# Designs tried in a protein design run: designed miniproteins, single chains, continued (2). Part 3

Each design is a single chain, and the fold is of that chain. pLDDT is the mean over its residues in the fold that is shown.

## One batch from the design tools (miniprotein)

Design m4076
Fold by ESMFold2-Fast:
Structure m4076 (fold): chain A 57 residues (1-57)
Amino acid sequence: MMELLNINSQMAKLLAAGKDDEARKLAEKHNLMPELERMKVVIAQGRADSAAVRAAR
């Protein structure tokens, strides 16, 4: 049960570090592809918003 929470945390850390391929491999190994897709959308949205704020300065 706790393993899935740890794996989700690891995937989020890998995505934040720009290691998308490693995050995808981990998600495939544990059948967490839907969660990975959700995390990627949130991270991409956050990055786009941060870039827009920086450009507006």
Scores: mean pLDDT 71

Design m4077
Fold by ESMFold2-Fast:
Order: structure tokens, then C-alpha cells, then sequence
Structure m4077 (fold): chain A 62 residues (1-62)
């Protein structure tokens, strides 16, 4: 599970960082979270936590 969580976080962060605005970063992260949720057994609550962390980290670098 830890490996899946790291991959999920990395994907969320990469997608959020590819955005040019904070709003775009939020949307990209949300869409990526939904895709990860469909492809993995990671709980939704955990995906929400990872998504928020990725968005905050990406926004700090924008």
C-alpha cells in the first residue's frame, strides 16, 4: 500500500505542478484523484488527503 500511496502522490503532484494557475492546479489534481480512485483500491479519504497535500505543494511553487 505504501508504494501505491507514493505513486498516487507523485502523479497528483506532477499534474498539479503542470498547471499555470492555482485554480487549474486544483482541477488537474481533482481529475487525477478520480482516475487513481478508479484504478486503485486506495480509500477515498486517503486520496483526498494526498490531493490536498499535492495542491498545497504545487501552489507554493507557482
Amino acid sequence: MEEQLKLAYDLLLKRAKSAKTPEEARRAARETKELIGKLTDIPEEKLDELMEKAIKEAEAEL
Scores: mean pLDDT 79

Design m4078
Fold by ESMFold2-Fast:
Structure m4078 (fold): chain A 75 residues (1-75)
Amino acid sequence: SHMAELERRAGEAKEAIARYTSQLNAAAGKEPLTDEQIEAARNTVLPLDGYTEEQRRARLEEIIANGEKARAALA
């Protein structure tokens, strides 16, 4: 249950990171990400093959923290 919740939150975080990246791209004169690309980021499978449960949790928590930072920047 805890891992499933972390994976769900990491998905939301990946979307927020993609939205923030899109804003940075636009500000830098680069092409921003499409809505479809931002939504697709939420469903990106993490390459966690060979990770221990502890390493997997740490990776998901890292993504969640980065997502929270991105949301703060977007607000």
Scores: mean pLDDT 78

Design m4079
Fold by ESMFold2-Fast:
Structure m4079 (fold): chain A 53 residues (1-53)
Amino acid sequence: MTLEEALRRAVEAFNENPSDEVQALLDRAASTTDPEERLRLLQEAIKVAESKK
């Protein structure tokens, strides 16, 4: 998944269910300057939103 796709998916997940967990991950991604870390945080936001735990 590219950074662009991860961002799109994470924002989509947030818009569907604006949970505190997803919002916190999006906020952290926005505050990071490392694109690799940003991608990881966005992917984590998607996983949290789609979690089967």
Scores: mean pLDDT 75

Design m4080
Fold by ESMFold2-Fast:
Structure m4080 (fold): chain A 57 residues (1-57)
Amino acid sequence: SSARRKQIERDIEISMLRMEISVLELALPKLEATDPAAAAQARARIEELRRKLEELE
């Protein structure tokens, strides 16, 4: 059904967003230590991804 397809697509998007957030969060301590500007950009991107995730949940 269309509802089932939409749920599968949503689940995939949620998984991809969670993975991207996790990768950025894992990189963040090193970025904070070596490149504060890159760390700030990573934090902003995490917030954008979290907002998108919230909209999908």
Scores: mean pLDDT 86

Design m4081
Fold by ESMFold2-Fast:
Structure m4081 (fold): chain A 89 residues (1-89)
Amino acid sequence: MLAERLKEAMLAGVDYAEFEEEVDGVRFRAELRRTGPAASEEEIEEFARRLEDFLRGVVEGVRLGSVPPGTTELEARLGGYELRLTVEV
């Protein structure tokens, strides 16, 4: 799962990682970059839980027909980590 892979990468203290995942026809691409001090384990775990909830909501929204086709880019910051998430429906 994308959120779990991002959590593992952040907990491992990687400087850069890219992940792609497709769930029920929804394509997610994540780019993770470290630009400063690593976040705490607690902060990383909480972020991953919130990200998982978000990703699940997007997939459910597509299933219910409430999310139109297209590409959306989202940016998030957690401590010294920057995340760029691309969602393609």
Scores: mean pLDDT 82

Design m4082
Fold by ESMFold2-Fast:
Structure m4082 (fold): chain A 55 residues (1-55)
Amino acid sequence: SELEKKIEELKKKIDEVADRVFDPNATPEERQAAVDELVKLSKEYIKLKEELKAR
C-alpha cells in the first residue's frame, strides 16, 4: 500500500539522520539540528504507523 511505502521511505530517512547525530566530526549545533530532525521524523513515523494500524 502507499502508506506502507511512505513508512519504509521515512524509516530510511530516520537512519540517515541518525548517522548525522552520531557523527564524531559534527559541531554541537549540527548535532542538535540532526537531533531535532530525528525527533520530527520519529513523530511522523509513529503517526503513520498508527494510521496503518487503524485501517
Scores: mean pLDDT 82

Design m4083
Fold by ESMFold2-Fast:
Structure m4083 (fold): chain A 66 residues (1-66)
Amino acid sequence: SAAQKLAQAQALYQQGVQLFEQGRYTEAAELFREAARLAREAGDDKLAQESLQFAYAAEARNRVDQ
């Protein structure tokens, strides 16, 4: 259901934020990409865009810090 996809997207987004704060950028990027996909499928465009922006930020940080 859309509600289940939204709940999963929110959980993945929160986990991604925690990994990002810990400098685990590759893992964070993967979670943010999956959160964006699920949020889009659930119709939450705001969460999808926020998740996608964090994925791009994580990828950029990973290229600098490794």
Scores: mean pLDDT 87

Design m4084
Fold by ESMFold2-Fast:
Structure m4084 (fold): chain A 65 residues (1-65)
Amino acid sequence: MVDEKEVYEALALIYEALANKAAERGDFQGAADMYSKAAELFSQAGDNEKAETARKKAEEYRQKA
C-alpha cells in the first residue's frame, strides 16, 4: 500500500499542476486557491520546503488577481 504521506504529496502535485493551468488561462485567483491547497497538502506530507514555496506562489498570484 502507498504511504499516506505519498498520497498527500501526489495530491499536492496535482493541485500545483492545476494552479499552473489556471495561471496559463489568466485565472490568477484560481491559481492562488490551488497553490494554497498544494501548500496544505505538502505540509501534511512533511515536505516543508515545497509547502513554503507553494504558499509564496499563492500570495504572488493573489496579488496579481
Scores: mean pLDDT 83

Design m4085
Fold by ESMFold2-Fast:
Structure m4085 (fold): chain A 55 residues (1-55)
Amino acid sequence: SSLDQAKALAATMSPAEVAALIALARREAETASPQQKAQLDAIIEELERILAAKQ
């Protein structure tokens, strides 16, 4: 799934790269359909958790 792919990718990224990915996803959510927004919101939530866990 897109969420699983995003999690796997974020695990290999630096904190700065994860923050940039979150910013991109938030920008996409602004113009997304309701279905896409729900998916993006779930991805953003998971990326925020991953970012918080990175040192």
Scores: mean pLDDT 81

Design m4086
Fold by ESMFold2-Fast:
Structure m4086 (fold): chain A 64 residues (1-64)
Amino acid sequence: MEEVERAADEYGKELAEKHGIDPEKARELVLRIARVLSQIYPPDEAVRLAKEAADKLLADEKAR
């Protein structure tokens, strides 16, 4: 879905800036999680939840 892909690109850039990682890697992480969540949630909710999950995962990586 084009809306999910655009949101993932924007969220990926935000996460990349926040965590100091490659924007493309952040975008791919959001898209992968959103793909799984879209089986249960509407696409717009799935990508929003995917952003939250990706943010937590990236924060946990830094704690190690």
Scores: mean pLDDT 78

Design m4087
Fold by ESMFold2-Fast:
Structure m4087 (fold): chain A 68 residues (1-68)
Amino acid sequence: SMLEEAEELVREAKERMARARSGLEVAEVFFETAERLQELLDKTTDPADRERIRELMAELFAFARERL
């Protein structure tokens, strides 16, 4: 499902950002993943799934911001 894909993307992005060696690498992972999440959100019609993807986007932003 799109929701499962979104959760996997955020999980992988957090691992990639945790092992990043610079703020530039964190930013690159963040923007790449955020774009993919936006595409999934745009294709998702279920309101509950849309809200969960938005929460995942917020989690990704918070995780990246802490490391920048």
Scores: mean pLDDT 88

Design m4088
Fold by ESMFold2-Fast:
Structure m4088 (fold): chain A 53 residues (1-53)
Amino acid sequence: SALEDRVLAALRAGKTPEEIARELGLTPQEVVDLILRAMERYGARSPAELAAA
């Protein structure tokens, strides 16, 4: 949850998955997977909608 919250905060700041991956020590694919899980949890249809929530 803490890692997911950090990914969401970075998305809201306008960061790309590549930038988030570098910042958190993850791969871009791991960041995408976290975004997809968060989208399912919050009922968001896109990463932009998730960032706006």
Scores: mean pLDDT 80

Design m4089
Fold by ESMFold2-Fast:
Structure m4089 (fold): chain A 81 residues (1-81)
Amino acid sequence: VEEAIKALEKAIEAVRSGNKDEAMKYIDEADKILNELAQKGDIEAGVLQIVLAMAREAVNRGDYDGAIELLEFALKKAKEL
């Protein structure tokens, strides 16, 4: 889970810096790791993938504050996996 946590932290920093491309890259990296956990039966990891999809939509809309809130929530929950 440490790699998902690192990816989420980098995604948050990218959003704060206004770097949309880097934010999307790190959200995708976190989603890939969470998908592997969900396939192994981690239901909470699957729920976090939905949160990451919402964060991607927020970034695409230019809602960076909303994206940060969603990514911070995902980061908190990922630390509990």
Scores: mean pLDDT 84

Design m4090
Fold by ESMFold2-Fast:
Formats: C-alpha cells, sequence, structure tokens
Structure m4090 (fold): chain A 66 residues (1-66)
C-alpha cells in the first residue's frame, strides 16, 4: 500500500464533503474522516493542502449543523 498523494487526499476530501451535504447519516463519519485527513496533512503535507482540508472540514461541519 502507498501513502495517499496530495491529489488523492484532495479527491477524498471533496467526496467526503459531498457525502456530508447529501446525507445526514453520512455527515458524522465524513467529518471524522476529514479530521483524520487534516491531521495526516499537518504531519507531511504543504500549507496549501492543510488550508484546503480545513476549508472542506468547515464546510462539512456547517452542512451538518444546518
Amino acid sequence: SRDPSYEELRREAEELLERARASAAEAGPAIERLRELLELAKKAGPQELIEFLEARLAEAERAAAA
């Protein structure tokens, strides 16, 4: 197995955000996974990736709160 690339992390984050928007049942698990991706990015990713994931997490949390 290979560690996720920058592109793979961004793609997964976009998919998680769409899942959080589409289904209340998926919102909690999607947000938790986005938090995991953000922690992974903080260890090895560039600032741009961290900011991207923080923005997607914030959007998912707002969608879940609506």
Scores: mean pLDDT 78

Design m4091
Fold by ESMFold2-Fast:
Structure m4091 (fold): chain A 72 residues (1-72)
Amino acid sequence: MSVEEAVDEFARALGGTPEVRALVQEAADAYIKGDIDRGNELLAEAFRRAQASEEGKLAGVKALNTAMDAAS
């Protein structure tokens, strides 16, 4: 799974809105740059806007983590 695929899957799990997808993409980009604080802030904003379930948050974080591990 690529980072882009993980972002698309994560955003879809959170309701698939363009706004949420953009926030998840920005969070992934921040994490890749090593800006963990910014990445966490952007993910928290995406979760608030999506009213994400706990399961959805965990699934998305796992997908991003796997994609980032493959990209490193």
Scores: mean pLDDT 74

Design m4092
Fold by ESMFold2-Fast:
Structure m4092 (fold): chain A 78 residues (1-78)
Amino acid sequence: GRLEELLEEIEKLDPEIGEIVRKLVEEALEALRRGDRLGAEISIGLLGIIAGIAKLLKKEELAELILEIIRILEELLK
């Protein structure tokens, strides 16, 4: 699916950040499965911080991919 494609793209650009992003995505999806909306929102917030740091480091492509993941996860919260 689109989410896995984005994770694979991030891992190709930066394997270390990709591992952290994948872990946060898995935690958000697990929280959503349990009906833990707050837990999902916390994981999404942490992804937002990572995207902000990537942008500060001039890693624009990495930041854009993480922001797309955030958009998908926010849609799942509806």
Scores: mean pLDDT 89

Design m4093
Fold by ESMFold2-Fast:
Structure m4093 (fold): chain A 67 residues (1-67)
Amino acid sequence: MKKKITEEEKKELNELVNFLKERGYISDEEAEEIMKLDSITDAISRLFAAVMDRVAEELEKELEEKK
């Protein structure tokens, strides 16, 4: 079965990606990479990975800041 991302799925994904980007959970570059993916499954997986990477960065920064 050829699971290509539909236009409706792309619109929803774009809204979610922009929402997360505006709140600083993902970067502009990560958002663009996610939107270039042709598979909704791959896009969601990459989005989740990007958000988790951001959480890890915040945790690392917090630990560095605390003496």
Scores: mean pLDDT 74

Design m4094
Fold by ESMFold2-Fast:
Structure m4094 (fold): chain A 91 residues (1-91)
Amino acid sequence: MEKAEEYIKKAEEYIEKAKELLKEEKYEEAEEYAKKAEEYAKKAIELGDEEQKKKALKLSMEAGSIIVAAAVGKVVKKKEEEKKKLEEELK
């Protein structure tokens, strides 16, 4: 019970850090922290009671959304950089 609450708290802390990194456009670091949050949320789901499992599931979904946002941000940023490089080579 107590251990599941500690994992929930760690997941919340890593989600908050991932959100800050996402705002700074540090997509790779944001993805790493969000993945850690998801791991802690999964551990809380395995060890927690019904209420803790529901809270951990919400945190896991939030971490997943940050992972997707960070991955999309990385792809968009790389594509814009490649486009600039191609335009520089053509001129």
Scores: mean pLDDT 81

Design m4095
Fold by ESMFold2-Fast:
Structure m4095 (fold): chain A 95 residues (1-95)
Amino acid sequence: MEEFERLKEEAEKKVDELTKLINEASQRINAGQPLPDELKAKIEEKIAELRKLYDRLVEASKNLTPEEQREAARLMTVLAIEIAAADYLLKLSEK
């Protein structure tokens, strides 16, 4: 169960990091500015990290209490939304 608390803390930290990158990218796109290659690379890296973390949460959820499973489901939903938003912004920057 200590593993779940660590996964939760890691998920919240990485979601915060990606949210900051998404906000920066969104501001640049809305201003008609291109996304710098460095920013694109950072977003792609964080998307990969969140996808891996999502898979780890799915696996861990099999051994959790019902209450912890609900919390894991909430975290997985947040991860999926952040990944989708980041992927969409990257596609907008390419076309």
Scores: mean pLDDT 83

Design m4096
Fold by ESMFold2-Fast:
Structure m4096 (fold): chain A 78 residues (1-78)
Amino acid sequence: DEEIEKLKKELNEKAKKVLEKILEHYKIMTDASTPQEEKDKAREEQDKIQKEIEELKEKDPENYKKLMEIMGLLIEKS
């Protein structure tokens, strides 16, 4: 989707890394073929991802808004 790709290009490196972590976590948790060990590791990383999202919201609200827009578009298109 052109809109999602445009927003991704506007993200700084920190926000891009947070987005990648969110998408990888979602993929691991929702894929039935993922081993339980990997799902357990993903659950341990969930709190860390949430903290990184909150830091982005506090320190860089512009990139936080873009990240949330991307996530909203991905959910809507799923």
Scores: mean pLDDT 77

Design m4097
Fold by ESMFold2-Fast:
Structure m4097 (fold): chain A 78 residues (1-78)
Amino acid sequence: MKELIRQLAVEITAAAILVVGADYARMLGDQETAERLEAGAKEEIKRVKELSKQMEDLGYKDIAEEAKKFAEEIEKRL
């Protein structure tokens, strides 16, 4: 469980940072960098959803639900 929580935290953090970076690049007119960072964020979001499903299957439904909610909120910003 400890390793799964660590992975979830890392992927969620990575997704959030990539979304912020993409928004910044777009504000600066660097559309190419924005698109690359958005692609990276989408990959991290997919990983978060996979890890959340694993947590749910292990009985940690509350943690899984919060992680899914956070991933969905980040995804809406893309």
Scores: mean pLDDT 83

Design m4098
Fold by ESMFold2-Fast:
Formats: structure tokens, C-alpha cells, sequence
Structure m4098 (fold): chain A 78 residues (1-78)
């Protein structure tokens, strides 16, 4: 089986308040029904900072297939 990684997308968010903040991004249905998530955690971040999260998915396939676009979900906590 061939292992392939696919980037579903990149999300950015601006920190509204100073302090700990996290940005989560998840991608689903990239050749499978699974999810892949990436978290960016900023501790004691300054207001106005930009957080970036990138979601990737790894698939195992014996052949190349058209990959469904992944829906990205964001959650920003500060």
C-alpha cells in the first residue's frame, strides 16, 4: 500500500485577548471518513496575534484516487 499525505487547508485566526489561546483545525473525508486535526497553542499571547493551523490527512491506497475536499472546522479559544 502507498502512503500519501494531503493538506486539506490552512486556517488563521487573530487573538482577541492576551493570554493562552488555541486554534484547532480538523479535516475529514479525505479518501476516508476519518478526521485529522492540528492545534496551535499560544500561551500568554498578545492581542492581535495571528494563529495558524494546518490540517493534513494521510491515506493508504494501492492506487491514486480523487480526494474529496475536506471541510475545515475552526475553534478559537482565548
Amino acid sequence: AELKEHTAGTLTATVQNAGPATLSASAGAIGTSGKVSSDVDTTDGAAGETLTATATAKIVAPEEKVINPAALTTTVRA
Scores: mean pLDDT 43

Design m4100
Fold by ESMFold2-Fast:
Structure m4100 (fold): chain A 57 residues (1-57)
Amino acid sequence: MLSPEEGKLAEEAVREAGRALGVPLVVRSVEKRGDKVIVTAEDALTGEVRTLEVQLP
């Protein structure tokens, strides 16, 4: 399970990616893998699923 801080980093990464793409992305799942967080996000307009990697500090 993610810490609250790791969850915030994942949510912020999805928000930033959505802003860069100009589309609303919704978090579908989040998984911690070593020193990074893998986020699966869905484009709310198209249903396209994207995978994002967030590097932990």
Scores: mean pLDDT 76

Design m4101
Fold by ESMFold2-Fast:
Structure m4101 (fold): chain A 97 residues (1-97)
Amino acid sequence: MKKKEEAERHVENVRRAAQAMVDLAKESGDKAKESILKAGETALEHVRRAKELDPEYARRAAEIFVEGAEQAAKYTKDPEIKAELNRLAEEVRRLAE
């Protein structure tokens, strides 16, 4: 199995999960809390997997995730969703270091 292809697949999965967080927050707002947070946890797992393969791919995945989490937070009113998205973004930033 090609290590670079696997790392690129994880970055793509982060992009899809981050977009899903934004779309769910935009379309359903606070009603999509569980789905938004599940997408965030999915993205975090893919950032971790990318880091195991190549730290540079983890940095790219982290940038995509942080942008998605910040956008999703703008479409939510629930302080718990905002706090959890901030927590996930901070954890992803630490992984990218």
Scores: mean pLDDT 84

Design m4103
Fold by ESMFold2-Fast:
Structure m4103 (fold): chain A 83 residues (1-83)
Amino acid sequence: MAEREAKAAALREQGRRQVAEYGRQGLEGDLAASLREAARVLGDAQYQAIVLLEGEKGKEKGEEMRKKTEETGERDVALALAA
């Protein structure tokens, strides 16, 4: 059980590190593309962590969280492009 919790924490940490890297790339150039990729990576990391911890029951919550994270990312892109 502790091993699964450690793996879930590692997945979230990996996702956050990748988000930070894409954010840095956005500051150097294509902000919209970097924000979209960051949202996708974060959503995937959260989904995998929830499924790993909660199994079948976690899939529904993971999918909902993933969708919300991706939707927030698209809104952030729309706001950035409108400014």
Scores: mean pLDDT 65

Design m4104
Fold by ESMFold2-Fast:
Structure m4104 (fold): chain A 85 residues (1-85)
Amino acid sequence: EKDRLLMNAAASLTEARRLASQVNKETAEAVGEALKNLSDLEKAIELVNKAIELAKQETKNPELAKKIIELLNEAKEYLKKAQEL
């Protein structure tokens, strides 16, 4: 179950990183760091929160920023559920 939650989090983070790489390098890098730290759930959640705050600052592509934030929040929920196991 925990592995499935982490796999789902990784999928959402991978898509968020792909979209972020088109508009905001700093957000894409923060998402990449979260993906590298999935073995440390607390750190992964902190990095996802950082990526969400960076994505909120994107003004050139607000529609893509909203999609990125939605994917990051989805990943955060999977990580939180994995942390409860």
Scores: mean pLDDT 84

Design m4105
Fold by ESMFold2-Fast:
Structure m4105 (fold): chain A 67 residues (1-67)
Amino acid sequence: GKKLALVADADPSRLPEAGELAKKKFGFDEVIPVAEPDSKKAYELALKLSKETGWEVYVINGDKLLK
């Protein structure tokens, strides 16, 4: 199935680079960047997107991805 990355970060300035890296390095079909500091809220949004789209949705922390 198609894979979607929900790239969540408290700092929105990191989202463009983290989103590009997720798409190019990890083979995600689509990337949705969100300025969300709460990992639980990001996970809940990912579950909602998975149910609405039928895609495999993964939560990625932008801070950790750009390390």
Scores: mean pLDDT 78

Design m4106
Fold by ESMFold2-Fast:
Structure m4106 (fold): chain A 70 residues (1-70)
Amino acid sequence: MSDEELAKKRAELVKAVEEAEELVKKGGSVEEVEKLMEKAVEKAKEMGERGEKAAREKAKKIIEEAKKKA
C-alpha cells in the first residue's frame, strides 16, 4: 500500500474504535459493537500483523465491556 492509503486506513480504524467505545458507553447493542470491531480488525489485517494484533486486543476489551453492560 502507499503511505497515503495506509494513513487513511489508520484514520478509519481509529474512528471505528472510537465509535465502538462511544456505543459501549451509551449502552448500545453488543451485536453492533461486535460488527464495528470485526470491520476494524479486518482493516488492521490489511495494514500488517502488528496492526492486526493491536486491533484484536482493543476489540476484545471493547466487546467485553459491551457484554458487561448488556
Scores: mean pLDDT 75

Design m4107
Fold by ESMFold2-Fast:
Structure m4107 (fold): chain A 59 residues (1-59)
Amino acid sequence: GPLATVVQPYAATNPAELSLAAGETVEVLGELADGNLVARSLATGETGVVPADVLEPVG
């Protein structure tokens, strides 16, 4: 999927979510009905749900 940069850190509050540090790059795998994204961390290889507002598209 498209790449995005983490513009603000996010701490996962449950096991389905992905914890991200500012400045990381993720691959967006899909969009959920609530507007949250499913993303994969390029640094760790982990996948999870992340709020769309913490990401900025690379381009």
Scores: mean pLDDT 81

Design m4108
Fold by ESMFold2-Fast:
Structure m4108 (fold): chain A 59 residues (1-59)
Amino acid sequence: SMEELLKKAKEETEKATKAAKAGLTYDRDPEKGAQLFAEMSEEEQKLARENLALHKALS
């Protein structure tokens, strides 16, 4: 259903936002960033590292 697709899209957006925030936090404050990474899955940590690398390339 459309409601199920919207729910999945929201969940994926939340995961992507969490990963981006963790990566940026790690770049600015490694101690705080390490705490965020510890709360994340291996896949989320990979996404965070990829987002940080992209951010550095664009900045």
Scores: mean pLDDT 78

Design m4109
Fold by ESMFold2-Fast:
Structure m4109 (fold): chain A 66 residues (1-66)
Amino acid sequence: MSLEEGEKHIKEKHPNNALLYTLLGHEYFKLGKYEKAAEMYEKALEIDPNNGLAKQGLEKAKAAIE
């Protein structure tokens, strides 16, 4: 399944699962898609504002966007 398909599935079936959005952010970051990674981390933080992995991921993604 593509990351785009995975994102759609998570939005439809697990909309309030911050961990799955954080994992999507990590996968987009690995592919160099830093803006998409930041979007996923922001979604995770909307659900769970205290998610340390999503906070770290968002900071790294923002630093990678020039």
Scores: mean pLDDT 80

Design m4110
Fold by ESMFold2-Fast:
Structure m4110 (fold): chain A 98 residues (1-98)
Amino acid sequence: MERARRLAREALETARQALELAEEALRLAKEGKVKEALALATAAAMAAAGAEFLAERALELGEREGDEEAIELAREALELARRALELAREALRIIDEL
């Protein structure tokens, strides 16, 4: 029971960090700062992938244990991780078109 919530909380924190990195990468890409945007977009994509992995694991455990709180946190983490990945991809697209 504690494990599912712990993983969900870790996934959510990682997803929030990924989103912040992705938003900054997109801002830098729009400013033409290719090197800085590439570094942050790459970091954001890696963090988002990690958050998605943890969130999927937390969702699986939460469903098995009937932990609705863990399921809710894991779903929020998945949504944020996917948003971060979309923004990171947009940042990479912008710098590729420059």
Scores: mean pLDDT 88

Design m4111
Fold by ESMFold2-Fast:
Structure m4111 (fold): chain A 58 residues (1-58)
Amino acid sequence: MAERRERVRKALRYILENKDKPVTLEDLAKILGVSPEEFDELLREELGVTFEQLLKML
């Protein structure tokens, strides 16, 4: 659980630091060393949102 939450926090920081650039699900998945599908599942399990919904919240 803690490791998954840390990965989500790293993804959020990356998005915020690159807000002026297009960030894709594939880019974040690559940075975290997982597949895009696995990353989407991680977001759903930890935050209850999809990647698109996450971007709209930020």
Scores: mean pLDDT 76

Design m4112
Fold by ESMFold2-Fast:
Structure m4112 (fold): chain A 109 residues (1-109)
Amino acid sequence: MKEKAEEAIKKAEEAIKLAGKDPEKAIKLITEAAQLLGLDITEEDVKEAVEILKSRGLSEEEAIKALAVSVIGAAKAKLAESEEEREKALKEIKELAEELGLEEVLKTL
């Protein structure tokens, strides 16, 4: 379980880097990361989520980054074994969202 969550974080972080350069590959990485976390989703489901976020005023790049940050958050929550680790994970996700300019976007998810 821990190894799958760590791999999911790695794939989602790579998706953030590719969001503006290769959106199709970023979507594939988000799909693979979510599947590693036990979600029964397809690339089509992720593409639908991107279109929903775009309909709310995000760019494709912002939508992909927001979904990747959400996957990282879910993975870190699975890795947290205590309340203290959960608080640390939430702080790290807030810091990542601030670095990417997505703090406001994540509040609407």
Scores: mean pLDDT 78

Design m4113
Fold by ESMFold2-Fast:
Structure m4113 (fold): chain A 58 residues (1-58)
Amino acid sequence: GPLARAVAPVPKTGPDEVALREGDLVEILEEVSDEWVRVRSLTTGEEGLVPKSYLEVV
């Protein structure tokens, strides 16, 4: 999928979520809703949900 960058630190607030640092690169796997995307971290390989507002497509 498309690559994106975290524009701010992303907290893990639920079990299906992934925590990211500002500047982390992710692959967008699926748009789950207008507010949430499933990503894979390129840093850790972890997969989970991230709010779309924290990501900038590169």
Scores: mean pLDDT 85

Design m4114
Fold by ESMFold2-Fast:
Structure m4114 (fold): chain A 68 residues (1-68)
Amino acid sequence: SAVEEELERLVAEARERLARASAEEADQLTNEVLGKLAEIYKKTGDLEGVLRAMREVLGAHAAHLRAA
């Protein structure tokens, strides 16, 4: 679906940007992406898709902090 494609794109972009980010930038980026996910939830009500995307973004952020 269009929502699944949007969520997949946001996760992929977040992972790429996190790979190039400092720890401070990673916090800002994660907050930005979580805000976009909240807006998708408000518009679509797709709780399952949004929660899956949130877990992936938070996991990538945690992995970035562990590697730094």
Scores: mean pLDDT 81

